# Designed miniproteins, single chains, continued (5): the designs that were tried, part 50

Each design is a single chain, and the fold is of that chain. pLDDT is the mean over its residues in the fold that is shown.

## One batch from the design tools (miniprotein)

Design m17836
Fold by ESMFold2-Fast:
Structure m17836 (fold): chain A 60 residues (1-60)
Amino acid sequence: SKKELGLQYSILLFRALAYEEEARLLEELDPSKKEEVEELRKKAEEARRKAEELKKKIEE
């Protein structure tokens, strides 16, 4: 249903924001963790991509 798609979109968007914030904080607190920061940013990008795909399905 559109309500379930909307909920999944919100969850993915908030997940992306959480990964972005974790990456920012980790980079600030421990610059040696570059690989972990990169992985968090990749996870954020994947979540945003999935959210955009769901958004298109909701808006159709």
Scores: mean pLDDT 83

Design m17837
Fold by ESMFold2-Fast:
Structure m17837 (fold): chain A 69 residues (1-69)
Amino acid sequence: MFSKEVIEKEAEATLYYMKAFLERTEEALEAARKAAELLRQAIEAAKAGDDEKAVELAEEAIELVKKAL
């Protein structure tokens, strides 16, 4: 099972991804695409048991979306 920290960070990143989609600016959509790629990598890291890397990748996704909003 994923750690609580990984679940919380992935949920937060998903929320920011959805906010970017709702804004629908070109910059927000580009950030959302990159965030989706980072989230996919975070899920893969979590499946491999690398919770630290999973959290880091999810935080990078959040930061990319925040910069574009």
Scores: mean pLDDT 78

Design m17838
Fold by ESMFold2-Fast:
Structure m17838 (fold): chain A 88 residues (1-88)
Amino acid sequence: AEEALRVAQEAFALLATASPEAQERLLTDPRARALLAEADRLAREAAETGSPELAARAVELAAEAARLAGDEETAERLRELAREAREL
């Protein structure tokens, strides 16, 4: 349960390290905002249920949002975190 919450927190911390341009696009692109809203919903559900699969899905949506924002490096780091989350 706590590990799923930590994975979600780490994912949002990685998004915070994205380039300033990508961070602005995450806030202004409607598609990226929709992906982040769904990621937040799944991350909260993962924290409540302790589900590694929901945590991994939340992180994958965050990775897609980062990709849409133009930060491929952050997107790849998030994809690695999602793979680790599935192994919990």
Scores: mean pLDDT 80

Design m17839
Fold by ESMFold2-Fast:
Structure m17839 (fold): chain A 94 residues (1-94)
Amino acid sequence: SKIQQIIDATRELGETLSAAAESLGRPDLSEEARKLSEEMVEAIRNGDLKKLSEYTARMSGIILEVSMELAQAGRDDDLARLNQALRRFNQASE
């Protein structure tokens, strides 16, 4: 189902972002990304659009911060993986 595709893409995004943050020495962002992805999954399952909006806003902030740090560190392969997970999430959300 489309809902299952969104859930799977949300988890992949959270796992990819968490791994990238941990590789940058940001365990705080790694844990937050993992928790936010599961909260987003629960909001999707429950149809809680308000909470989903709030969680996606915070997730976007973490994506921006981690992406900038990966780019500055020359971590092109990790940045490419994060961008792929984000693209899959955006495609599943259409």
Scores: mean pLDDT 88

Design m17840
Fold by ESMFold2-Fast:
Structure m17840 (fold): chain A 86 residues (1-86)
Amino acid sequence: SQVDKEALNVIKTARALAEELRRAIEEGADPQTLANLIVAGHLALIAAEYALSQSTNPEVKKEAEKAIEEMRRAIAEGEAYLDSQL
């Protein structure tokens, strides 16, 4: 369905952003860049949680739950790293 296609796009975006945030941490990005990625991560998390709430497809729900967990971990790692730089 169109709803499932839109949900998969949100999931893909959240995963890409989680990977970008982790890469920024590995590369020692500046605090402003990390803060911006963490904010973007929170917005992606909200979008992924909304996609999960709207889907009735079990496979889409499973992928959304994985993306949510990956994003939560990336945000926590980013926040911990940012705190260590202060």
Scores: mean pLDDT 86

Design m17841
Fold by ESMFold2-Fast:
Structure m17841 (fold): chain A 67 residues (1-67)
Amino acid sequence: SLKERELELTPEELERLREIEERLKEAVENKDEEEVEELVREFEELVGDKEAAEAIRELALKAIKAL
């Protein structure tokens, strides 16, 4: 789970994860699908959880469509 993976990250990786989360929120608010795709890719690379990355992508794109 994301919570379990967060506990395995270094402080530097946790800081990067927080930055990705904040940027994703902003990208959704701006309806920037390209930025969402880039940030999801960075998230997958950092966390190594492809299923979690795919879930975040689907949620973010659905949120953009709803806005």
Scores: mean pLDDT 77

Design m17842
Fold by ESMFold2-Fast:
Order: C-alpha cells, then structure tokens, then sequence
Structure m17842 (fold): chain A 90 residues (1-90)
C-alpha cells in the first residue's frame, strides 16, 4: 500500500499537481481536470483511459462510475490529490 502511494505521489508531481494542496486550489480549467483524471488513472491502474472531462461534475461522475466511489464535487474539491488516490485504492 505505501509503495503505491509513493508511486502515485511521483506520477501526480510529474503531471504538475501539488499533492499537499486541496484540489479546489488547482482545478480551474478543463485542461487541468483532464490532466488530473489521466494522472489518477496512471497512478491507480497504470493506464490513462479517460473520456473527455469538461467539468468538475464530469470528473466526479467518471470517478464514481469507474472506481465505485460516491463523491460529490464539494468533497472532491476539499480533498488533496493524495487523499483522493488513497480513497480510490481502497
């Protein structure tokens, strides 16, 4: 588990994502949402199989459908990228 979190941290950092800051401070454009979604898929599954993400609502729907989570936009925005990865790996 710890090795997966360390790998995820490196992948997110390479994508330009600050792993210690809340997502609400980092997700301001569709391009940033798309990069986050792709980085999450690489970190969790080793492959980026992401449909076009155009809004925070699209990202939440994708994560809930693909990973079986029950996230709201508000919950997503309050989480750090690492907290999100830990939730998706459970």
Amino acid sequence: MEERIERARKILALAGIDVDKPLREQLRSPAELQVLAAAIDVAVEGKAIVPPIRSKEDLVRYLNDHYGTDLTVEELEAMTPLELIEKLLE
Scores: mean pLDDT 78

Design m17843
Fold by ESMFold2-Fast:
Structure m17843 (fold): chain A 78 residues (1-78)
Amino acid sequence: MEEAEKHEKLGEEAFKRKDYESAIEHYSKALEAYVQAKDYDKAKEVMGHLAEARIKAGADPAAVERERQLGIEVLEEA
């Protein structure tokens, strides 16, 4: 839990600085840690932040939304 919260905070700080690549890195680590902790509510919130950071970094919004939806489906099956 503390490891996941640390990466979530670092991702938020990077996003505020418009360092979207660092935000993606930290949000990805937070997502992995929340899934390991079985905190699926926090995992879904972080997936939303990760999607926004990827879109801001220039990813295709439609592709990002599709990947986010698949990730939510996987978490709901877990």
Scores: mean pLDDT 79

Design m17844
Fold by ESMFold2-Fast:
Structure m17844 (fold): chain A 61 residues (1-61)
Amino acid sequence: SNLEKIKEEIDKASFEELVKLLRDLVAQYRAALAAGAPQETIDELWEQIRLVAEKIEERAK
């Protein structure tokens, strides 16, 4: 699943890579909203954004 892939990526990613991933996920989230994507897709993208944002906060300490 996309969620499993994101978890693997965030575990291996540098701070700069996490920031780029967050930017890319936010762009995907906005595009999905504009396109009227299914709610499950919107919810999955939001959860991915939250996971990446939490990891960025952790790494910034």
Scores: mean pLDDT 83

Design m17846
Fold by ESMFold2-Fast:
Parts: C-alpha cells; sequence; structure tokens
Structure m17846 (fold): chain A 61 residues (1-61)
C-alpha cells in the first residue's frame, strides 16, 4: 500500500470519530495538501505530515 493510500485509510478511521463539520474540514485540508504536492509546490511527505497534524488537532478538540 502506498503512503497516500495508507493516509486515506487512517483518515477514514479518524473520520468515523469526528462530527460532520470536522469531517468536511479534514477532507478540505486533505484535498488542498494533496493538490499542492501533485503540483510540486510541496513534497508528498510534507503534504502527508500536514494532513496528519490537522487530523490530530481535530481529534484533540
Amino acid sequence: MSPEEKLAQELAEVAKTLDEESQKELLRVFLREMTRAARGEISMEEAIARVRAHAERLLAA
């Protein structure tokens, strides 16, 4: 499984524990960071790290 596929599975698990508004925010951040990585603006590793950090903050709230 690729790093981005693993991230998608981890986010699916996290999404089950979040409210609808937080799920939409997490999806928006995921799409934004993945798009930036696809455009070469940031590395895929950096994009994954940013998405994970955001998910952790949502879980802590």
Scores: mean pLDDT 79

Design m17848
Fold by ESMFold2-Fast:
Structure m17848 (fold): chain A 66 residues (1-66)
Amino acid sequence: MTLAEYYNALGERAFEAGKYELAIEQYEKAIELDPNFKEAWRNLGKVLEKLGKFEEAEKYYELAKK
């Protein structure tokens, strides 16, 4: 497991617990370590969608597509 994968996993746990702000922080750390980590970009989009920020979520989903 890479450090980026570790932070992505922490973000997923925070997301499942409803801790969306913590999930964003962990996913951002994963992306800082690996900007090509598509799963972390998709996960950021999912959190923003749960927060009602649909336009921002769409932009992150687009970044996840390469």
Scores: mean pLDDT 83

Design m17849
Fold by ESMFold2-Fast:
Order: sequence, then structure tokens, then C-alpha cells
Structure m17849 (fold): chain A 87 residues (1-87)
Amino acid sequence: SEAEKHYEKGLEYLKEGKVEEAIEHFQRAIDLLEGDESKKELRAKAVFNLGEAYEKLGKTDLAKLYYQYVIENYPDTEYAKKAKEKL
């Protein structure tokens, strides 16, 4: 799907240290998955990685808000557990 392509591009840019480009692609994936209950795991992953990207930019308070979002909205995903470790 288009959301999956943006998520994968986000991961590629993050691995290359292109953090701002990674953020744009993760944000696009998150937006495309809004309200899609069948892809909760993918949306949780995108939000978690958006948090990690903001951490890399030194925006730790903003990153924590994204981790809290994963915990509150996707509590049954492995990414909620990972997000709790970040707080």
C-alpha cells in the first residue's frame, strides 16, 4: 500500500541519517492509516519510529508525546511495550 511504501522510505532515510526526510515519510504513513483498524500494527510502528526520529533531532519532549500516543492508542502492540521503555 501507499502507507507501507512511505513507512519503508522513512526507515531507509532514518538508517541513512536523513532524519527530517524520515519524519516526512513516517508522518505521511501515519496520515494515510488514520482510521484504518486493519493496519493498527503498521500505524503504531510508524508513530514509534517518528518518536525515535525526533529523539535523534534532540526533540526529546516531542518524542515522548509520540511514545505516549502509541501506549494510549495501540496498547496491545509490541510497539506500546517498546514505547514504555522510552519513557
Scores: mean pLDDT 88

Design m17850
Fold by ESMFold2-Fast:
Structure m17850 (fold): chain A 72 residues (1-72)
Amino acid sequence: MSREEFERIAKEAAELAREAVRAYKAGDRERAEELARRAERLYEEAAARATDEQLRELHEAVFGAALEEGAA
């Protein structure tokens, strides 16, 4: 897929992952699940069209965001 499209998806997925972890920590499990499902959907869409390099970068962005928020 295009670089611009990839960057948009990666940023959105990472933001959703951060919000999901934050919501879970706040005790809002329903919102955490909703945000996690949205991130998962973007991941699946990207995986169908991404190169191996892009998919690896997307994994790092999403997991990095979740881990960083989780560590706080």
Scores: mean pLDDT 78

Design m17851
Fold by ESMFold2-Fast:
Order: structure tokens, then C-alpha cells, then sequence
Structure m17851 (fold): chain A 91 residues (1-91)
């Protein structure tokens, strides 16, 4: 969990930086939420499946915020890359 989770968090931060170059506050908030989910998963001993479910919910929530602030195309591209990163480390 921890090693895969940290690797995912790094990829997620890079993805947020790619799609939100002019919105560092939203990018930082997104990273902090994923780190918080990872910390909770480690502390509670959550399964990789439970962690993936919580991360997917957060990706969906962030994609909605991106859609409202930056439009549908950016939100869908972000969601697709974030899901791909999750599957890369936990698929």
C-alpha cells in the first residue's frame, strides 16, 4: 500500500500540475486530499480495493470542480489521466 500509494500520489500531483497550471490552489487542494486518503488507508489498514474506491470518489469530485472552473474538456482529460495512473499502480 504505502509504496504504491506514494508513487500514485506523485503521478497525481504531476497530472494536476499538467491540467491546472493557472490554478495552483485547486491543484494543491487535490494533492492534499489524496495524501489524506493515503494516510487514512495506512492508519486503518484499508485494502487496495477500499483505497481505490475512495480515490475514485475524490477524482470524480475534483473532476467536477475542474469542469466548473476550467471546462468539460480539461475535466475529462484530467479524470482519464488520473484513472490511468490509479490503474498503473493498483490495477
Amino acid sequence: MEEKGVAFARDFARILGKYLPDDPALAVAGVMRIVGILEEAILKGLSEEQFKAEVRREIDGLAEQVRQRHGDETAEAFRKDAEAALEKHFG
Scores: mean pLDDT 86

Design m17852
Fold by ESMFold2-Fast:
Structure m17852 (fold): chain A 63 residues (1-63)
Amino acid sequence: DMVESAAKVVAKHLKDKGLKSITESELNNISRNIAKGLGADFNKVKEALKKALKEEGIEVVPD
């Protein structure tokens, strides 16, 4: 699944940068960029990215 793979790569990159959290706006912006790049559904990408971020210990917080 290209969407799941892309989400995992992004989540690992954010963890490597030392991030412990991102905002909901940042989550939406990253998800939108992935969706455009892959020609995929935004909500599918957002759910995959939320899951990958949680697996890497990165919290999504309100703006």
Scores: mean pLDDT 84

Design m17853
Fold by ESMFold2-Fast:
Structure m17853 (fold): chain A 58 residues (1-58)
Amino acid sequence: MKKKFLEISSQSSEFTSQGSEQMAEQYRRQGDEDKAKYYEESSKQNKAFSEKLKKLAK
């Protein structure tokens, strides 16, 4: 089984989802709700994908 590939992919997706979530929170604090919603949606999709990959790698 190629755990290394799944681990790298999950970490990459998790990093992207966390970054997007932080950006969404920052934009919400600044009052840029349109940007915040965009990043929140991207974060949700990347987080769900990352969680799937993590469970498969575990």
Scores: mean pLDDT 75

Design m17854
Fold by ESMFold2-Fast:
Structure m17854 (fold): chain A 59 residues (1-59)
Amino acid sequence: MNGMELSFVEREIKKLTNGKPLSELSDEELEKAVREIAKRAGISEKYAKEVLEQIKKRL
């Protein structure tokens, strides 16, 4: 598992949510943010879903 990509996505989510911490995000807000970052970074939708599940498990 690529811990580097996960940390990058977490930082980008904070930028999109105006500094709201990941643990304060609803599942829908988190999914929307991860999809937006994946789209901008050229990450596949399937990979974005895997990243979302990993973030949820680590919070």
Scores: mean pLDDT 70

Design m17855
Fold by ESMFold2-Fast:
Formats: C-alpha cells, structure tokens, sequence
Structure m17855 (fold): chain A 55 residues (1-55)
C-alpha cells in the first residue's frame, strides 16, 4: 500500500516554494502525486496548477 499522502497547508507550501525554484517545486509535487497513484499527465497538470497557485 502506498504511504498516506501528506497534504501541505497553504503556509507550508509557500515556505517550501520559497526554498525551491518553480522547476524544483513542480518536480516535487509531480513526484508526490505520482506516488499517490496519479498518472504522469494528471500529476503534471496538478503540479503545474499548485506551483501557479503559490506563486
């Protein structure tokens, strides 16, 4: 069974984003979502949305 998905708060995501480039943030979110069972295409779109949201 995959490990439980840890959802970051808005504040935590902003703090993490501040330590990472847009590319690093995108890759982190994409990998996390794929680990949660999403396809690469769905994870990519969701990760792109998350990066945009916390920009």
Amino acid sequence: SPPPLVLLSHEEMKALYAQMSDEERFEFEKERLMLAGLSEEVAERAARHEVQLYK
Scores: mean pLDDT 70

Design m17856
Fold by ESMFold2-Fast:
Structure m17856 (fold): chain A 94 residues (1-94)
Amino acid sequence: SEFGERAKQGLLALGDAAVASSEEEAKRMAEATAEMIKLQKDYFASDPQTAELVIEALREMARKMGTLGSHGKEAVKALEDAAKELERKVKEIE
């Protein structure tokens, strides 16, 4: 969907900006993004195409952040946990 594509682009741009700032900022932004997705999971899961694009963006952010130190590992966990929660919610609604 158009909204899903824009959401994906926005999430990836946010992740890139955070990584460019510092490992601490990358972790902080990843955790905040993951929490936002979890809080709004009903909204994002309401359209399976949007959910798929958001999940893809979260996993791509995790992949990029996984190359950072210890903070990168925490960022990866937060983003992957959010992606899995969104996947579960999509299956419940479908």
Scores: mean pLDDT 81

Design m17858
Fold by ESMFold2-Fast:
Structure m17858 (fold): chain A 87 residues (1-87)
Amino acid sequence: MILSDEQKKALVDMAIAIARKEAEAGVPAEELIQGLLGFMRTVAEKAPEFAEFALEKLKELLDELREQGLISEEQVREAVERMEEIV
């Protein structure tokens, strides 16, 4: 299925909104990070033109969760490194 650019961006925003709700509900940081890595791999495979956009949005989410104390600075660093390897 070919999605419009607006639909692809909306899917990224939706994935971020879901991750925020999961973090607020107490889902462990390791589980959240694995979900985000899986999403990033899917974007890289299906919509590589949006991989950079998704990466920037996920970095922003991870920084937000770190500021809230929901994930550690080390977990953010490791997750970002792994996501950058996918892009």
Scores: mean pLDDT 80

Design m17859
Fold by ESMFold2-Fast:
Structure m17859 (fold): chain A 58 residues (1-58)
Amino acid sequence: SKLEEAKKLLEKAVELGKEGKVDEARELALKVNEIMSTLSEEERAELSELGTELSKEM
């Protein structure tokens, strides 16, 4: 699903950030944001919550 793909991209962005590949991480985060515009309100809320939790690890 689009939500699952967005979650995988977000997780990969965080991993890249931890590796110091911040430019690549930023590009993936932008892709996640593009997918969010196609998601339902409920799915966007779930993805945003995951994003805020993962951002604490960067």
Scores: mean pLDDT 77

Design m17860
Fold by ESMFold2-Fast:
Structure m17860 (fold): chain A 72 residues (1-72)
Amino acid sequence: SKKKQAEQYYIEGANAYARKDYEKAIEYFEKALKLDPNHSQAWELLGRAYKALGKDKEAAEYFEKAEALKKK
């Protein structure tokens, strides 16, 4: 299913993030969110990856999306 594919992309993104490959992490998180835009953890890690690259404005927007989804 698309939701399982989104989870797989999220896992690959999280692994890239753990290796500090922030550009690859962003690619995977974007793929995950295209399939499941309600994945709050993917929005949060996307924000962290953007922040690690010095893109604070994008990071703040993605953190807000993650928080909104955690509140339903």
Scores: mean pLDDT 88

Design m17861
Fold by ESMFold2-Fast:
Structure m17861 (fold): chain A 64 residues (1-64)
Amino acid sequence: MEEIDREVVEALQLIRLAISKIAAKHADPETVRRELERELAWMRAQPGTDPAIVAELERLLDEV
């Protein structure tokens, strides 16, 4: 159980990334950019964040 917090945070990061990808296709660009910046900041603040998840969010932000 010592690693449960890390696994839970990782799962939440993946879910939030998936939501960000969906929002990017349907919301207006300014709203998407603001939310992606907020999600990226949150993920960077989490210990043990997978660099690939951060890179994917940065890529999405660059496309807005």
Scores: mean pLDDT 71

Design m17862
Fold by ESMFold2-Fast:
Structure m17862 (fold): chain A 87 residues (1-87)
Amino acid sequence: AQELTDEAFAALKRGDYERAVELAEQAIKEDPNNARAYVILAEAYFKLGDKEKAIEYARKALQLNPQSDAARRLLAEITGDEALLKA
């Protein structure tokens, strides 16, 4: 799962958002508790314009890892809730 998660992150950073979704979904299929894969999936959907899915997956990432700064910051960015940035 870690290799797929790293490849998904690399795709996300290249702007290949559809590929990032594919790889992150595959990582989640191998490890449903992979909070990092959910963060990548959320950011990719946000970049693709699917705000609803982005919020859903960012919340799932935060549920799995409440200390995830990446999930909290992303959720704050999507929803405009600055209180999430202060945890």
Scores: mean pLDDT 80

Design m17863
Fold by ESMFold2-Fast:
Structure m17863 (fold): chain A 75 residues (1-75)
Amino acid sequence: EYGESFLKNSSKEELELVEKLLEALKKGDKESALEYAKKLLELREKKLLSKYNSEEARKAIEEQRPKILAEVEAA
């Protein structure tokens, strides 16, 4: 069980994806970094939608997704 701030509802899979994402970024592997970032976003989006299922949550997800992916691609 994990629950504190942004790690709320984090699973082992999510933590592993974060580690893989960081390693890919350190190595300059943009393709792998984007793949891991997408998987993390999808997992978080599913959890947020299942919990809140609100239009506000959907809007936030739509705004955050392209920004994060663009930052990874630009890195």
Scores: mean pLDDT 68

Design m17864
Fold by ESMFold2-Fast:
Structure m17864 (fold): chain A 60 residues (1-60)
Amino acid sequence: MDYSNNGLVAAALRAADADGDGTISDAELAALKAAMETGGVSEELLAEVMSYLEAARAAA
């Protein structure tokens, strides 16, 4: 995927992995979702970010 918004998704994924251990915990995922929801991001963008985070967790 070559969308300019891909950088935002990558940054969100990096922020969710606070310890840089490559594992995103349920607490980290919930905190990121809450922050994005409070920040007023679009439902489409929020769903896309959550989809990437779920895929990353499933791959682990």
Scores: mean pLDDT 66

Design m17866
Fold by ESMFold2-Fast:
Structure m17866 (fold): chain A 62 residues (1-62)
Amino acid sequence: MLTLEEVKARLKKELGIDLTDEEVRAMHREVAKELGLPESDFVTEEQYKALLSYLKLKKLNE
């Protein structure tokens, strides 16, 4: 499992974006709700992949 801090570090490394804790939490909550998963400060590998896909899709729309 990943902490939100680790998720932020990976997103910065992979996508070159620096997100605030509030932004990561908001996106994680939205992805977790879409997947029907419980709210947690820990992110599974599957949740991280879903978040990464969500951010990539958002970039394609801009």
Scores: mean pLDDT 71

Design m17867
Fold by ESMFold2-Fast:
Structure m17867 (fold): chain A 60 residues (1-60)
Amino acid sequence: MTVLTLTFKSEEEAKALAEILRKLDPSLEIEVEGTKVTITSDLSVERLIGLVLRAIGDLL
């Protein structure tokens, strides 16, 4: 089990990333609290980081 917490500068960025991640992998447990996004998954750290980088790329 992997838990990753990301902090953004705005709630809008946090929500946008969370929605992209949910579309990329519906098995991810994603919680958004203000500017924080907490992701819980059975994926390895490397795979989860890869998904996050992909989602950030989609925001650019």
Scores: mean pLDDT 81

Design m17868
Fold by ESMFold2-Fast:
Structure m17868 (fold): chain A 117 residues (1-117)
Amino acid sequence: MKEVTVEAPPVEAREGDTITVTAPLPKSDKPVQVTVTVEVRVEGAPIDEITATATLSTHQAPASRATARVKRAGDVVTLEITLAPTLVEEGDQVTVHIRVRGAPATLTVKVTVKLEE
């Protein structure tokens, strides 16, 4: 099992903003299950909706993409996104796009990518 964690500095987010976090991946010898855990700490006004979209970019295949969404986020929100099993090559990465709806808030984003096998 291999795991990569990337923490972004706090950012002020408004409706329509996109926060982007990119995590480089270690190479796999076989197709592995890729699970992306997005932890968002929210400071300020309540958020109506948080959407996280994870995209796995590979050299040989079309990008794998999945989205998770939560409504009425409080202090800390955890979203888990499972991507289709994929062979991870050198230079492959997961990019997470986070979007918010509702009042402006300060967001701290932590992305953990787990490769199983």
Scores: mean pLDDT 76

Design m17869
Fold by ESMFold2-Fast:
Structure m17869 (fold): chain A 73 residues (1-73)
Amino acid sequence: SLEEALERDREELREREEEILKELREMIASGDKEKLRKALLMAIAYRIMAAAAGDEETVERLDEIIEEIDRAL
């Protein structure tokens, strides 16, 4: 059904969001300035997408990550 497909898509989006946040945290933990710069650009891009989707929780988490990266650069 359409509802089942929509629920599956929402679960896939949540899993993708968690994987993205995990990848960003791993980049921060590396201490590599090139990875930190890449992580900053990725975090900004994902924040724009999350804001457009109305995902306030993900926006807040990405804002914290962006601040952490900016302090490390």
Scores: mean pLDDT 77

Design m17870
Fold by ESMFold2-Fast:
Structure m17870 (fold): chain A 71 residues (1-71)
Amino acid sequence: SREEKIDRLLERAEAEYDRLVAEHPDLPFEQIVARVARTLVEEAEKEGLSDDDIAELLHRFAERVRQRRAA
């Protein structure tokens, strides 16, 4: 389903974010987020997600990044 695709893409985006933070701890978080978001949009478009689904995906990704930064 679309929701299953969104959840899978989010898990991949979080893993990529965690990897980039670990490999490049001195990089500004905005640059890491921008890189992950760019890849996330490209993969979502390849999976045939709509613009509305991509907007929701980016919103959920931003929420998960905020949770990580608050910890």
Scores: mean pLDDT 83

Design m17871
Fold by ESMFold2-Fast:
Structure m17871 (fold): chain A 80 residues (1-80)
Amino acid sequence: TTTLRLLVPVPASFSQEEVEALAKRLEDEVAKIPGVKSATVEVLNDTTLLVRVEVDSDDPQKVLDIATQVGEVAARLLAA
């Protein structure tokens, strides 16, 4: 297993409630990605989320593919 740590920037215009809601949605959606064993999202500060993803693989290509999918989920949720 490989642990990924990803920083997701949040617009400074977001309220604390919006940041917390985004963190919960991001955690739920990332956990649904095939190959993700576990996912946790922490509000690191008012403009940054820390996404911790445990990937059920040590294959660098699979790990990078999961990292890309996590980034796509984050971008989608931020654009919505």
Scores: mean pLDDT 83

Design m17872
Fold by ESMFold2-Fast:
Structure m17872 (fold): chain A 87 residues (1-87)
Amino acid sequence: DELEKEIKKLATEVAQGVAEALRLAREYSGTDPEGAQRLVDLAREAAKKVNEAMELSKIDPVKAKQYADEAKRLMEEARRLGEELRA
């Protein structure tokens, strides 16, 4: 299933993004606690969305893909925020 493979690829990319966002949140918690908390919130929501996508991947692959795409968008937001914290 082409959609199932795409969902798994997105899930892997999101998992990597979540790990990096949580690492940055820990690193910047002392200098920017508000930004660090936003990274944690984005990472948690993305992880939730990707878990829902994986559960639905064989039942409703279209809805699963939508959740995976939402998770990717959350990680793109986290990446931008991470760059701002590094600046």
Scores: mean pLDDT 85

